# Designs tried in a protein design run: designed miniproteins, single chains, continued (4). Part 81

Each design is a single chain, and the fold is of that chain. pLDDT is the mean over its residues in the fold that is shown.

## One batch from the design tools (miniprotein)

Design m14798
Fold by ESMFold2-Fast:
Structure m14798 (fold): chain A 86 residues (1-86)
Amino acid sequence: MIEEAAERIAREAAEIVAEELAKRLGEETREVVYEAAYRVALEVSLRFGEDVEAGSDVPQEVYAEAFLTGTREAIAAALAAARAAS
């Protein structure tokens, strides 16, 4: 099922992003980064699956760019919110 595949892809992508950024920003950011990346990855993966089912010919690179841009923005917003709460 597309939803199940999207969740798996989102978990894998979020884990990689969180691990990489936690090395640079500190372990305390891992959960914040993971949550932000997971949300964006899930949304993009679900959209990709829906477009494929609808017979859309949108290139995979469009979804990759959406994930990269969305993840960058979501992580920046989440880190800024955590910083403001400090």
Scores: mean pLDDT 78

Design m14799
Fold by ESMFold2-Fast:
Structure m14799 (fold): chain A 73 residues (1-73)
Amino acid sequence: SPMEEELKKLKERLPEMSLEEAFEALKELEEKAYERFLKTHNKKDMEILIEVGSQATLLAMELWVKRKEEEKK
């Protein structure tokens, strides 16, 4: 599916990205995956949404900690 291809391409790029860039890219893909799942209701689109959302959540937590540390200075 187009979403599987986008996720594969993003995974190949993740090691080369900053935390901020990776988070923004994952959030953009999560939004696209969510919109697609609402249209299709298929299991594959749901699985992609869950994977992307999980990764975005972990990066969001890491980014939040980083921003909180910056606010202390």
Scores: mean pLDDT 81

Design m14800
Fold by ESMFold2-Fast:
Parts: C-alpha cells; structure tokens; sequence
Structure m14800 (fold): chain A 97 residues (1-97)
C-alpha cells in the first residue's frame, strides 16, 4: 500500500514537471491538461491523506483558469503542487530525486 502511494506521488511529480516544461516552451494547449492533473492530484490527496478539501491546491485549477495571467498562474500552481508532493514523500520517509 505505502509503495503504491509513493509510486503515484512520484508519477504526479513527473507529470507536473513535464507539463511545466511544455508550458514554459509556449505549449498553451497543455493548460487544460495541467488543470485536470491538479484536480486528479487533489482527489488523490483527499482520498489517501485526508487533505483539506478547501486547501489552496483544491482551488488552483479554478483560480488558474480565471486569471488574467493564466500561464504564470498555472506555473505557480504546478510549483505549489510539486512542493506539496515532495513534502508528503519526505513525511513518508522517501526522497524524490
């Protein structure tokens, strides 16, 4: 169970890093996929970690899509998500490279 959770957290970090790289390269078509990935991550964290439903992470997809500077907003959202995932991995006794 713990190893499956670790693998899922690492998969989310890898996907978010790839989405961030594509967005930084000017691939704006990735914005909806990034928002969906953040929603999937929030649902996962709520289910397995009792993550607060009202957390900043929970509102990031909606807030990002309504921002004037959508690119900057989604990049900040991805950075927050990656940091949160790395912190969770550390709390579980795992390191992310």
Amino acid sequence: MTEEIKKKLQEFISKLNELKKRLEAGDYDVIPEAAETLLELHDFLVKYFNFPEESTLAKLPEKVLTKENVREAILQAIDIAIKTLKDILKSLGYEYK
Scores: mean pLDDT 70

Design m14801
Fold by ESMFold2-Fast:
Structure m14801 (fold): chain A 55 residues (1-55)
Amino acid sequence: AVISTEQFSALVDVAAASAAAGLSVEEIRARVIANAPPELQPAVDRWLAQLEAPG
């Protein structure tokens, strides 16, 4: 699935606010996924998993 610039901007704002609140990386990921449109939540989860270095 493709995320729009508008949706991406909203998710970045959620991530920034969560980081400012002192949440862990895992909690930030959960918040970003939860705030994604339901149709895109599986794709967002897969993107976040792929951004983690193989290792």
Scores: mean pLDDT 71

Design m14802
Fold by ESMFold2-Fast:
Structure m14802 (fold): chain A 87 residues (1-87)
Amino acid sequence: GEMVDDILDMLDQMEKELNQLKQENPSLQPQVEQALQLIEQTRELVDRYREAVRRHRFDEASRLLDQIVKQLSQIVDLLNQMKEQKK
């Protein structure tokens, strides 16, 4: 698939899993809301990445991609931590 489409699909899947986790474990709602905010911030970075690629600003696009990857890793880490906290 197109890299951007793959990233957006990953974000959609993580958001779905976070919403399910919140429904099953209401005590995790604050942590879920924080992770959802990171997803929204990552979506904004994806939009900026798309514009940078469209404008042939590959230096900027590379930096934005690095930030996207870092935020995706942070979201995955938070999701895994929340899964370990559920009893």
Scores: mean pLDDT 85

Design m14803
Fold by ESMFold2-Fast:
Structure m14803 (fold): chain A 76 residues (1-76)
Amino acid sequence: AEELRRAAEERTEELKEEIRKFAEENNWPKEAIELLLEAADYAGEAAYYLALGDEEKAREYLALAAEKVKEAYKLI
């Protein structure tokens, strides 16, 4: 269980770094970047719960991630 959480956290951090670099290269607003980073955190939590077989929790976190992505794109 701990190994799965660590793997999810490591992948989430890699994704957040990729998002930051891409957004900075494209001059996206800092507020939009912050929202996308929050979305990545929620997606990472969803991946962790999917790995544990907790589909209900995974769906909740995916919904939160989707809302943050929507908020970010309103600023771009």
Scores: mean pLDDT 83

Design m14804
Fold by ESMFold2-Fast:
Structure m14804 (fold): chain A 72 residues (1-72)
Amino acid sequence: SLREQLERQLEAARRARELLLAGGVPEERARHAIDLIVDSLDTDRSNREIAEESGVPQSLVSRARRLLEEAA
């Protein structure tokens, strides 16, 4: 259902944020990186490009992206 899909996506976004914060990323950068990753699900932007734009380490971007992709 649409509600269950939305709940999965919200939980994935929460887990991605927690992952980035635990990795030492400030909240503003974590939010920016998540927004870029979510946008990239339709635009095929690379993890490297997201890392460069957000200032978040590429390894953390890759892990956060996996969480968000698994929920889509």
Scores: mean pLDDT 82

Design m14805
Fold by ESMFold2-Fast:
Structure m14805 (fold): chain A 67 residues (1-67)
Amino acid sequence: SAVESVRELLESHGERVSEEQAREILRILEELREEQPVPSAAQLKEALERRGIRLSRAAATALVRAR
């Protein structure tokens, strides 16, 4: 599933998140892509931090590169 793919990607970068957090991250990324089709890692980090989710630069970069 997309949620499990997000969790596996984050785990490969040293980030452990719950299934619910992974679902929230995926939702935020999809919302961000509606406004900005090619978001930066910085934009994703800012959007996640507004929801109380803190990820490393490496993890955020990996998420925005995953299509």
Scores: mean pLDDT 81

Design m14806
Fold by ESMFold2-Fast:
Structure m14806 (fold): chain A 110 residues (1-110)
Amino acid sequence: MEELIDKLVELAKKLGLTPREIARLAQEIADEHPGPLGAAYRFLAGLAWQADVEAGGSGDEAFEKFREMLRDLIAANEAARATDPSVDESLRVLQQALEDLIKKLEELLK
């Protein structure tokens, strides 16, 4: 999953997008997906928006905060795996949401 986060950030920077624009794209994908996938995209949108706010408009700082927030979330879920059987599904849904965002960015690059 770390490779997906790194690829997402690199593609966003190549396109000149801010984490706020990534939040918008995640929300657009969320609107097309009901249920757990839609919830995961909205969650990613919220994280990207919060990272942008905390960075005070610095795109590079905001992407670093976004990466840190996602890494912390993944680490917390992996630690919970032994006691919560829903964690594996939550991590799988998050991975799918990241892959979908990457595909959306790759389409914009074409």
Scores: mean pLDDT 76

Design m14807
Fold by ESMFold2-Fast:
Structure m14807 (fold): chain A 77 residues (1-77)
Amino acid sequence: AEELQRLAEQAGKYYAMYAAGQLTLKDGEKGLKQMLAQNKGKLSQQVKDAAKNPKESAEKYKAKFQELQQQMAALAA
């Protein structure tokens, strides 16, 4: 239970950074502002850092998020 919860928390962080990169690529500053509003006080620095290199961040954190989803699915099976 605790292991699965820990992986879920980490997956949420990677998803936020992936989404920040993806939205910044799609909508520029508007996408970044949307992600900062959704993550105000939570992961705000990580979201800003992901937006500085949006293409690289979108690719990197998508892969990390998918890896954690597979690990969580394996533990839940």
Scores: mean pLDDT 74

Design m14808
Fold by ESMFold2-Fast:
Structure m14808 (fold): chain A 77 residues (1-77)
Amino acid sequence: SSMEHERLLEEAHRLMGEVQAIVKENEDDERVMAAAEEYAKKITPLVEKKEPSIEDLEEAIELLREAKEELKKLIEE
């Protein structure tokens, strides 16, 4: 449980960094910024908890992967 929690937390932080890098590189693209804000509304409550559960981290990771894919599609248009 502890090892699984640590693994998921590390993955969530890594994906969050990747999404933040995409947003920073494209901060002048209003479509990217709008999509990023919508995902932030869903993800932030999960990861800003004092003690995120395994379920919270798994949901955050899924949303972060979805966000990354969506933002990449917007940039490639």
Scores: mean pLDDT 85

Design m14809
Fold by ESMFold2-Fast:
Structure m14809 (fold): chain A 113 residues (1-113)
Amino acid sequence: SLKVEKTSFKETDPSKITSDVQIDNLLTAAIAFARMGDVEAALFYARKVITAYLLRGEPERAAWAYLTLLQALKGKISREEVEKAVLGYVEKQVDKETFDAFKAALERLLSKL
C-alpha cells in the first residue's frame, strides 16, 4: 500500500496555501489518491490545489494540474464528473475574471499537439 504523508493536509484553505512546497505536497497527494483509485480524496485535494494556483495568479499552472489529474483518473471516473466536481468548486471560490483566465489556459493547453 502507498503511504501518503499527512503534513500537506494541515492547511486546505486555498487562500492560505502560499508556498510552492505546500501546493506541491497537496498536488502529490491528489495524484497519489487518483492512482490508488481513491477518487473522492483525489478530487478533494485537487480542487484545493487548482484554486490555490488561481489565487496566486497562475492560471497556466492551474490548467496543467487539472489536466494531470484528468490523466491520473482516466478509466476511474468520467471527464464530465471530474469537470463538475472541480470546476463547480473553483467557480465558487474565485472571481469571474480569474475563472475565465483558467478556462482560457485550459483551452490553450488542449490546443497543443
Scores: mean pLDDT 77

Design m14810
Fold by ESMFold2-Fast:
Structure m14810 (fold): chain A 83 residues (1-83)
Amino acid sequence: SAEEAIKELAEKAGVSQSTVRNFLINMLSTEILDGLTPVDIAEHILLFPKEVLELLGFSSKTIEKIRKAALEILEENGLEPRK
């Protein structure tokens, strides 16, 4: 579920759950987000352009922390990020 992804990303990234939730809703519509697994959400994070997230007001440091957390979720599920 999206709430499971938010908790796991927040824990791994060392940021608040509200920060992760705001990050995800700016990247994906709420309707799409509700249907995604933690793995799906992690893949979307890694494929989304960093430059667009910076334009939305997220710091480069916060973006990189969340991207690292997303990569860890994929690795824990035996998946590699798409190059």
Scores: mean pLDDT 78

Design m14811
Fold by ESMFold2-Fast:
Structure m14811 (fold): chain A 77 residues (1-77)
Amino acid sequence: MDKAIELNIKMSRIFLSLPEDKQKEIQEKIAKESTVSLLDFMQMPADEQKKLAEEQTKKVEEWLKEIEEKKKKEAEG
């Protein structure tokens, strides 16, 4: 739980530091990858919600690492 909260906070900080066009692009990608609407998600049993949240957390963690690595390479190059 704490790791997911920390990741969300870090994600939000990075997301808010991006220009609006990039923020929209990321939101659109998340929406396209999500096969489940918010309404459908809220109607899901807790076990399915937890599984979906875990999958999304892993994707967010990998995406976050990619952004940090790209920034580091741009600073070094």
Scores: mean pLDDT 64

Design m14812
Fold by ESMFold2-Fast:
Structure m14812 (fold): chain A 68 residues (1-68)
Amino acid sequence: SQEELLAKVEELRERAEEFAREKGLSEEDIQSILDLLDGIRAMVEHLPELAELADEMVENLEKRLEEE
């Protein structure tokens, strides 16, 4: 659902910031990641017809964060 996807994006945003800080990424790189997630959130909120695309983008980012 849209609500579940929005919750997933918010959780991913928090996880991405923590992960990036743990990996020693620059504040600029961290901000770029957060900006991307904010864009996905806006897509889910305003274009629910694109929910499948937004979910795919979130899943791809989650996989990248799980790579060693």
Scores: mean pLDDT 76

Design m14813
Fold by ESMFold2-Fast:
Structure m14813 (fold): chain A 95 residues (1-95)
Amino acid sequence: AAEEAHRAIREILERTAEEAAALAKSEADKQGIRTYLGIAAAEVERERDVAAAREVAVRSLESIAKAMAHNPEAVEAIRRGAEELARTTEEIERR
């Protein structure tokens, strides 16, 4: 379950990064989103505690959404990623 949760969180961060980056208006913003969420995904992979890994993911998604406020489409993609993260972690915890 822990390995499954870590993998799911990492995959959601990586997918969200690509979707948000695709919708961002500048190359700098595209690169910023990929780099920031890529670092977060690596931190999730290194974190042994699932709750701590989830906290890293939630905080990272909130931070990048605030930084990307000028790209409403990218923010919407980040919001969808945060919702998927919440649903997926709740389902894994229910098991």
Scores: mean pLDDT 84

Design m14814
Fold by ESMFold2-Fast:
Structure m14814 (fold): chain A 95 residues (1-95)
Amino acid sequence: DAALNNLGIDYLNLGNVLFAQGNYAAAIANYKLAISYFTQAGNSASLSLALNNLGNAYAALKKYSDAIAAYQAALALNPNNATAKANLAAAKALL
């Protein structure tokens, strides 16, 4: 569904803006909405990206267990996500 995918993109972009502003809690809420819409749309590539960005927001809040879970979910959807792989290793070192 193109409409579901577009909603996912809108919430992903809003999450990215909020993350850049240091509002990590609001970024997490918007990344979770993006994840819901990308899941319904069947867009695995965008879902992997949104999960990686969710992990980054959790890591910024020092919620490393939540960050690890998000990065692992991103890698399960896209094993070639080098950014998620590197971020997973970094988060595990901080746990």
Scores: mean pLDDT 91

Design m14815
Fold by ESMFold2-Fast:
Structure m14815 (fold): chain A 69 residues (1-69)
Amino acid sequence: SLEELRKELIELLKQGKAAVDGINAALTIPDPAERDAALATYQAQSDAIREKVNKVAEEIEKLIKEKLK
């Protein structure tokens, strides 16, 4: 349902913000090796969340188009 997809999108956006906050915190790590490891982890999480958000958005768009036609 649209309500289920909307709830999933909201949760993914919250997770995405947490990942971005993690990247910003990682940028303040003075040790380059620790910083790079933390950045790689949060960047991978951010990228995965972005792909999931895009898929949910596509499903919402399809449902809206189907209802309008």
Scores: mean pLDDT 82

Design m14816
Fold by ESMFold2-Fast:
Formats: sequence, C-alpha cells, structure tokens
Structure m14816 (fold): chain A 85 residues (1-85)
Amino acid sequence: MKIDVELLKTWSDEQLKALAEAEVRSTLEEIKKEKDKEKQLEIAKHFVKVLEELKRLFPQLSEYLDELKEKFLKEIEEEFGIKVE
C-alpha cells in the first residue's frame, strides 16, 4: 500500500478530504477503462473498503466520507450499471 497511515495522521482534514476526492476520480477512471464487469465490481468493492478503513482511522471525517461513498456508489450504478451489495 502506497499510503503511510502514520504519515496520514499528521495531515489536516482538508488534505485528507482532497486525497479522498482524488482517489474517487482515479478509481472512476480505472473502472471506465476496464471492460470486464466482474473486475469493475472488484475495483469498486475494494475502493468502498478503503473508504470504510479511512472512516475507521479518521472518525471526525465519517459524515464526509459517507457522503463521498454514497456519491461514488450512485455514480458507478448510473454510469456503469454496477451495484455494490
């Protein structure tokens, strides 16, 4: 994993939010490039787990991360027909 959790604990809430938003955009582009529906679903599920782990590590961002997750899930369902869970 490229992300150092101890380093992230030194970041501001604004920096953590910016990182999460950048990761959403990167993940959507990865899903868009993938042609296999099963692999697209795996990418989406992995990213949801990453957001849940960030929420566990940074509970002060839980409302923001939940909103970001819901926007991500809605976008992948509308654009790619992928439903997680």
Scores: mean pLDDT 80

Design m14817
Fold by ESMFold2-Fast:
Structure m14817 (fold): chain A 74 residues (1-74)
Amino acid sequence: SMDLKKRLEQLELLKLLYQATLGSSEYVLERVKRNAPDKTDLIAALEKGIEETRRKLEELEEEIRRLKEEVERA
């Protein structure tokens, strides 16, 4: 249906945003570890944020997979 296709487009856009966020966060984390390794609280917070973003991305990819199967069956 058109509604399922629109939902899929929205989820694919959200996936792009999470992928961009993950890449940027990983880059920042590497730089902080190199330039300010003493900032352990900041490093821990960045690592936690990256792990949370990865989890959200995995959940989103699973939702996209299920929705694609529904579109193919319709």
Scores: mean pLDDT 87

Design m14818
Fold by ESMFold2-Fast:
Structure m14818 (fold): chain A 85 residues (1-85)
Amino acid sequence: SETLERALEYARKLLEEGKAEEAVEVLLPIIIRGGLKSEELALALAELLVEFGHIEEAIKLLEEYLSKYPEAKKVKELLEELKKL
């Protein structure tokens, strides 16, 4: 999705500027409101956070998403993987 690609490009720009908290604050409400349809965006943002060394922020994002959508299997799998780091 073009919208997903633009959201991730904006998040990457914020992360390059050291603004991890802003990236999460902007995108997390959008991801939560999108429900299961936003699972790909949640995964992509978490992976981007990990790429920039923000593993704890990635874990918190995925835990918040799973608290609302416990059926999100791919999010659960990534969260279990990140907790091993």
Scores: mean pLDDT 84

Design m14819
Fold by ESMFold2-Fast:
Structure m14819 (fold): chain A 105 residues (1-105)
Amino acid sequence: SKLAQVEQRLLALGRQTGHLDQVQEIIALAKTDPRKAAEKAIELLRELAKQNVDDETLWEIANLIGLLIILSHADGDRETVLETTGLALRIIGETQQLIIEKRKK
């Protein structure tokens, strides 16, 4: 149920920001190729930051994609859990840097 809630909120944010297609691709990749999902998520967040999407929306998208990757692999072995946690942290770190850069004129 938590995974479904995360997916539904991401789809809503994809519609709101005009990036539904990219969000759908990231959701599919989160289950099959979490590393590629993280790369695509960072690309999306960079695009949204350039479009001056608000900090709160950038943080929500970053957190939801990170959580999606973690939850999609929670029953994996220790190596998988560590890798997917690292990918989620990378998304958060890149988003923090984008927000810092966006605030500079």
Scores: mean pLDDT 88

Design m14820
Fold by ESMFold2-Fast:
Structure m14820 (fold): chain A 77 residues (1-77)
Amino acid sequence: MSVEEEFAAFQEELKRLEAKYGKASPEKVAALLGAARAYLEAQARHEEEKLPPTEELLALGARLQALGAEVLAEQLA
């Protein structure tokens, strides 16, 4: 899938969680969406170039996971 399609799917999933558990803070959601976009773009570039995972890609993935956990924790609180 394209980065646009994957990002749209990510946004759809967030909307589903928001409908079920409630809204997280707009600042955290914006940060999560930014991190998801950056990760998807970096991952697509890595796959196209067939490069091994870099510290940059691993750091972006870790940031995405951390922000996702923060948003989910806020939605469940």
Scores: mean pLDDT 78

Design m14821
Fold by ESMFold2-Fast:
Structure m14821 (fold): chain A 94 residues (1-94)
Amino acid sequence: MKEEVEELTKLLQEASLSILRGDIETAEEHIERAREILEKSNLPPEVKKKIEEAIEALERAIELQRERGDSATTEIIGLILRAIGELIQAELLA
């Protein structure tokens, strides 16, 4: 795997765990760091698109957690699983 994809995957997995723990501040810090790495990266456009889709899913999960809390748990889990799926696809394309 390319080192940048591995680092991005690790950060977004840590963000996912933070969301599940209700630690939204830590999740946002991991997402911000992932965006900085992605913007500076020379990854192929297809790989960048999959990582961006993962980031967007996690940002939506954070929004739902803030707005609806526990009532959004099923949707939040669905978004996290989507993000993981996009990251697996990014690694396969790299």
Scores: mean pLDDT 84

Design m14822
Fold by ESMFold2-Fast:
Structure m14822 (fold): chain A 90 residues (1-90)
Amino acid sequence: SEAEKYAKLGEEYEKKGEYLEAAKYYDKAVKILEPNESEKLALLKANLAKALFKTGHEAWKEEAKKLLEEAVKKFPDNEEIQKAYEEFLK
């Protein structure tokens, strides 16, 4: 799907350390999957949050924390979401 293509582009930019571009593509994937609540959407929001936090902008750190805490609360047994939150805490 187009959402999967954008999520993959987000992952590629994140691996390159291009966090602003990664956040842009994760955000596009999130917007395609909204408003339907799903574990896949929660994981994408967690990845978006992680990319936003890694940009170093203070306002985005607060938004990232909120998104990660919401994702972990909704899917506490999802290992990928938990790992994204742990990376945020480091």
Scores: mean pLDDT 82

Design m14823
Fold by ESMFold2-Fast:
Structure m14823 (fold): chain A 72 residues (1-72)
Amino acid sequence: SAAAREKALEIRREAVLESASLTVEAIGLVSYGIFEADEEERKKLLEEARRLNERGREIEDEGRRKAAEILA
């Protein structure tokens, strides 16, 4: 139905927006890391950025699964 497609699209949009927010934060941490002289601090920033990117992918995957369930 059109309503089911609209709801599926809404779920995908919310997931993409949340993932995009985490990606922006990760980019900020990588940018700080490039200019961080302390090796330990740099490693922490890059590892946090990696975790944010992983979280973003998980959110997008969950959004895809939820959207597929509505369209089934």
Scores: mean pLDDT 87

Design m14824
Fold by ESMFold2-Fast:
Structure m14824 (fold): chain A 92 residues (1-92)
Amino acid sequence: MMRRGRRMFRRGVQMIRQGNFGRAQRMFTRAGRMTGPVNPIMRGQIQGVRAGVQRRMGNFQRGIRFAVNTVRMMPVNHIPTTRTIQGIRIAQ
């Protein structure tokens, strides 16, 4: 199931690049569901990108909360943490 979750996550990132923030959020929500019990690393990546989307949609306080939760769930020196930070930057 993690492979499908990652595929949906990448499609969500593409939707952000296309300016389709609503579809991106749906893709990230679906990615979370497809991982079964959500893998903490994947959930961190999803929440990181959702934080960027919320900021871009003018919901900065909610975006900050998602970003903090993302960092808190993952060690800062872990490779997936680096990708999550990149996801936030892409969504901005």
Scores: mean pLDDT 56

Design m14825
Fold by ESMFold2-Fast:
Structure m14825 (fold): chain A 68 residues (1-68)
Amino acid sequence: MTATELLAQAAEAGAQGDDERARELLNEAIKASNGNGGLISMAGALQTQLDAGDRDLLAGTAEALKLS
């Protein structure tokens, strides 16, 4: 599973309100990013969205990542 796929799954889980699963997937995505600054930045944005509980923004992020 790629870092982008893990980020998409994390955003989707967060959008559904499964914050525990979203954080687990986010940690795996960071680990799989292998120092890629763009992926790490995206993971940071997802972390902020999860902390805010912004379900609509998380859903939009998941859709954007699936199109990438």
Scores: mean pLDDT 82

Design m14826
Fold by ESMFold2-Fast:
Structure m14826 (fold): chain A 107 residues (1-107)
Amino acid sequence: DKEKLEEEFKKLLAEAVEALRESLEKAKEIAYKIIEWAEKVPDEEIKEKMLEFAISYLMRIVALENAGDIEKAKQAIEELKKELIEKLKKPEIAEKVYEEIVSRLNG
């Protein structure tokens, strides 16, 4: 049920956003859990969409951990990208999201 998977993803994303109010570490843990869950989704379109959002969210959290130091934020996001490329079945998603996030940090 594609509609139920999308609603469940929105629910998990909302929980991750709520966790961000408590701690960046807890938010990161939830983001990684969403990535692991998305990798198990059999629908390729839904999987890709969920991975893009979860990876983007994780990279934004890492940027927030380094708020006020843009060079450290970029370095931390690059290290995260390398980690995700090794773990993901679709490494191109991590590269795409990385380029979008770094572009916004430079703008």
Scores: mean pLDDT 79

Design m14827
Fold by ESMFold2-Fast:
Structure m14827 (fold): chain A 94 residues (1-94)
Amino acid sequence: SDPKMSLEELREKFIKAAETAVRNAKSDEELLEMLKMLAGEMARELRRVHPEMSSEEIEAFLIELIEEVSKKYNIPEEIKEELIRYVRELVAKL
């Protein structure tokens, strides 16, 4: 990853990766696990590339991305809710 990657570039990267996950997942459970891995990778990337961001800002950024992806790809509400819960727990440990 480019250490100067902007928040907009990171957002675009996440959305493209989420599209691939939606296309390739064989079940709702597999989709959730793929999206959890992507969210975890993005949280770590944000902490590394944008050290100026607080944990609260990283959480807000990821939740907004999850809401956008869920709306765009019609992700089930239960998957969205579990993913948001995962992100909150993940960010609390950053």
Scores: mean pLDDT 85

Design m14828
Fold by ESMFold2-Fast:
Structure m14828 (fold): chain A 60 residues (1-60)
Amino acid sequence: STAAEAGGQLAGREAGEAAADGDEEKMRNSMIGGGRAAQQAGAPAEEALAAARKGGLDGA
């Protein structure tokens, strides 16, 4: 769903920014949270992963 894609992108961006800052804990927590939100919204795993990658690129 569009909401799951937006959640994945946001989580990826947060993880990318945290990785750039060297904050491994925040990076891990952002990715876990985004994955959970996408699954709760019923998004396919591939769609959630693609959104997270896009967010990560935008954040890094």
Scores: mean pLDDT 64

Design m14829
Fold by ESMFold2-Fast:
Structure m14829 (fold): chain A 59 residues (1-59)
Amino acid sequence: MKIEDLTLEEFKERALKAGYSEEDIEKVLNAETLEDALNHPGISGAAALALFAIKRREK
């Protein structure tokens, strides 16, 4: 199962278990650009890319 194929809810659950805060996840989801998301200190670049892929797919 690919991370980008998860629903937003499933990804958030896995990210929280991995040690990411919900606040950091929401900041990345609400970023205006991918560049802003990638530069967020609380989230890895791979996680930011996955979140943006999920956001684009879900709506």
Scores: mean pLDDT 68

Design m14830
Fold by ESMFold2-Fast:
Structure m14830 (fold): chain A 85 residues (1-85)
Amino acid sequence: MVAQLESQMQQVYDNYYEEALKAKEERNPEEARRVLERGNKELSDLVLQLSQVASEAQVQRFVTFVTGSRMELLHIVNEAEKAAK
């Protein structure tokens, strides 16, 4: 169901967000970049799963969420790169 999948996507995002923040704290921009890549892939896979059970309009809403999530993770990667300099 859409609401359950929304909760799962939020949990996945929160996990990768925490991992990215940890990489930033450790001044490891390369690890932060790998976290971004893994998170983006896992969130994209969840959107693909949603396409099997949700309407096209609902799928587009989740694509928007994944895009926003990717931008937040990229922001942390950029901060980690600045902190490592």
Scores: mean pLDDT 79

Design m14831
Fold by ESMFold2-Fast:
Structure m14831 (fold): chain A 89 residues (1-89)
Amino acid sequence: MKEEAFKEAIDAIKKGDFQKAVDILEKYVSRPEAIVIAREIAVGIDKGLSDEEILKRAFELYERIKNGDEEVQKLVEEAKKILDEPVTL
């Protein structure tokens, strides 16, 4: 399920495995979009947000991507620049 996949992505990032989180999310979005969502999760973890708040923010970002939000599209464009390089936290 999508919610379970997002929870697995949060768990992967908490373990320092950003690449695994991107691979999990890539099943639902493009790779650059998955990188954007994974980065939002990482920021939430660094700020000490609850798993529920991180999950909510990740889902809101996913919906913004699907709705063609231009601010999110700019973040996706930036993620494309690093798509062919190893992504490290």
Scores: mean pLDDT 77

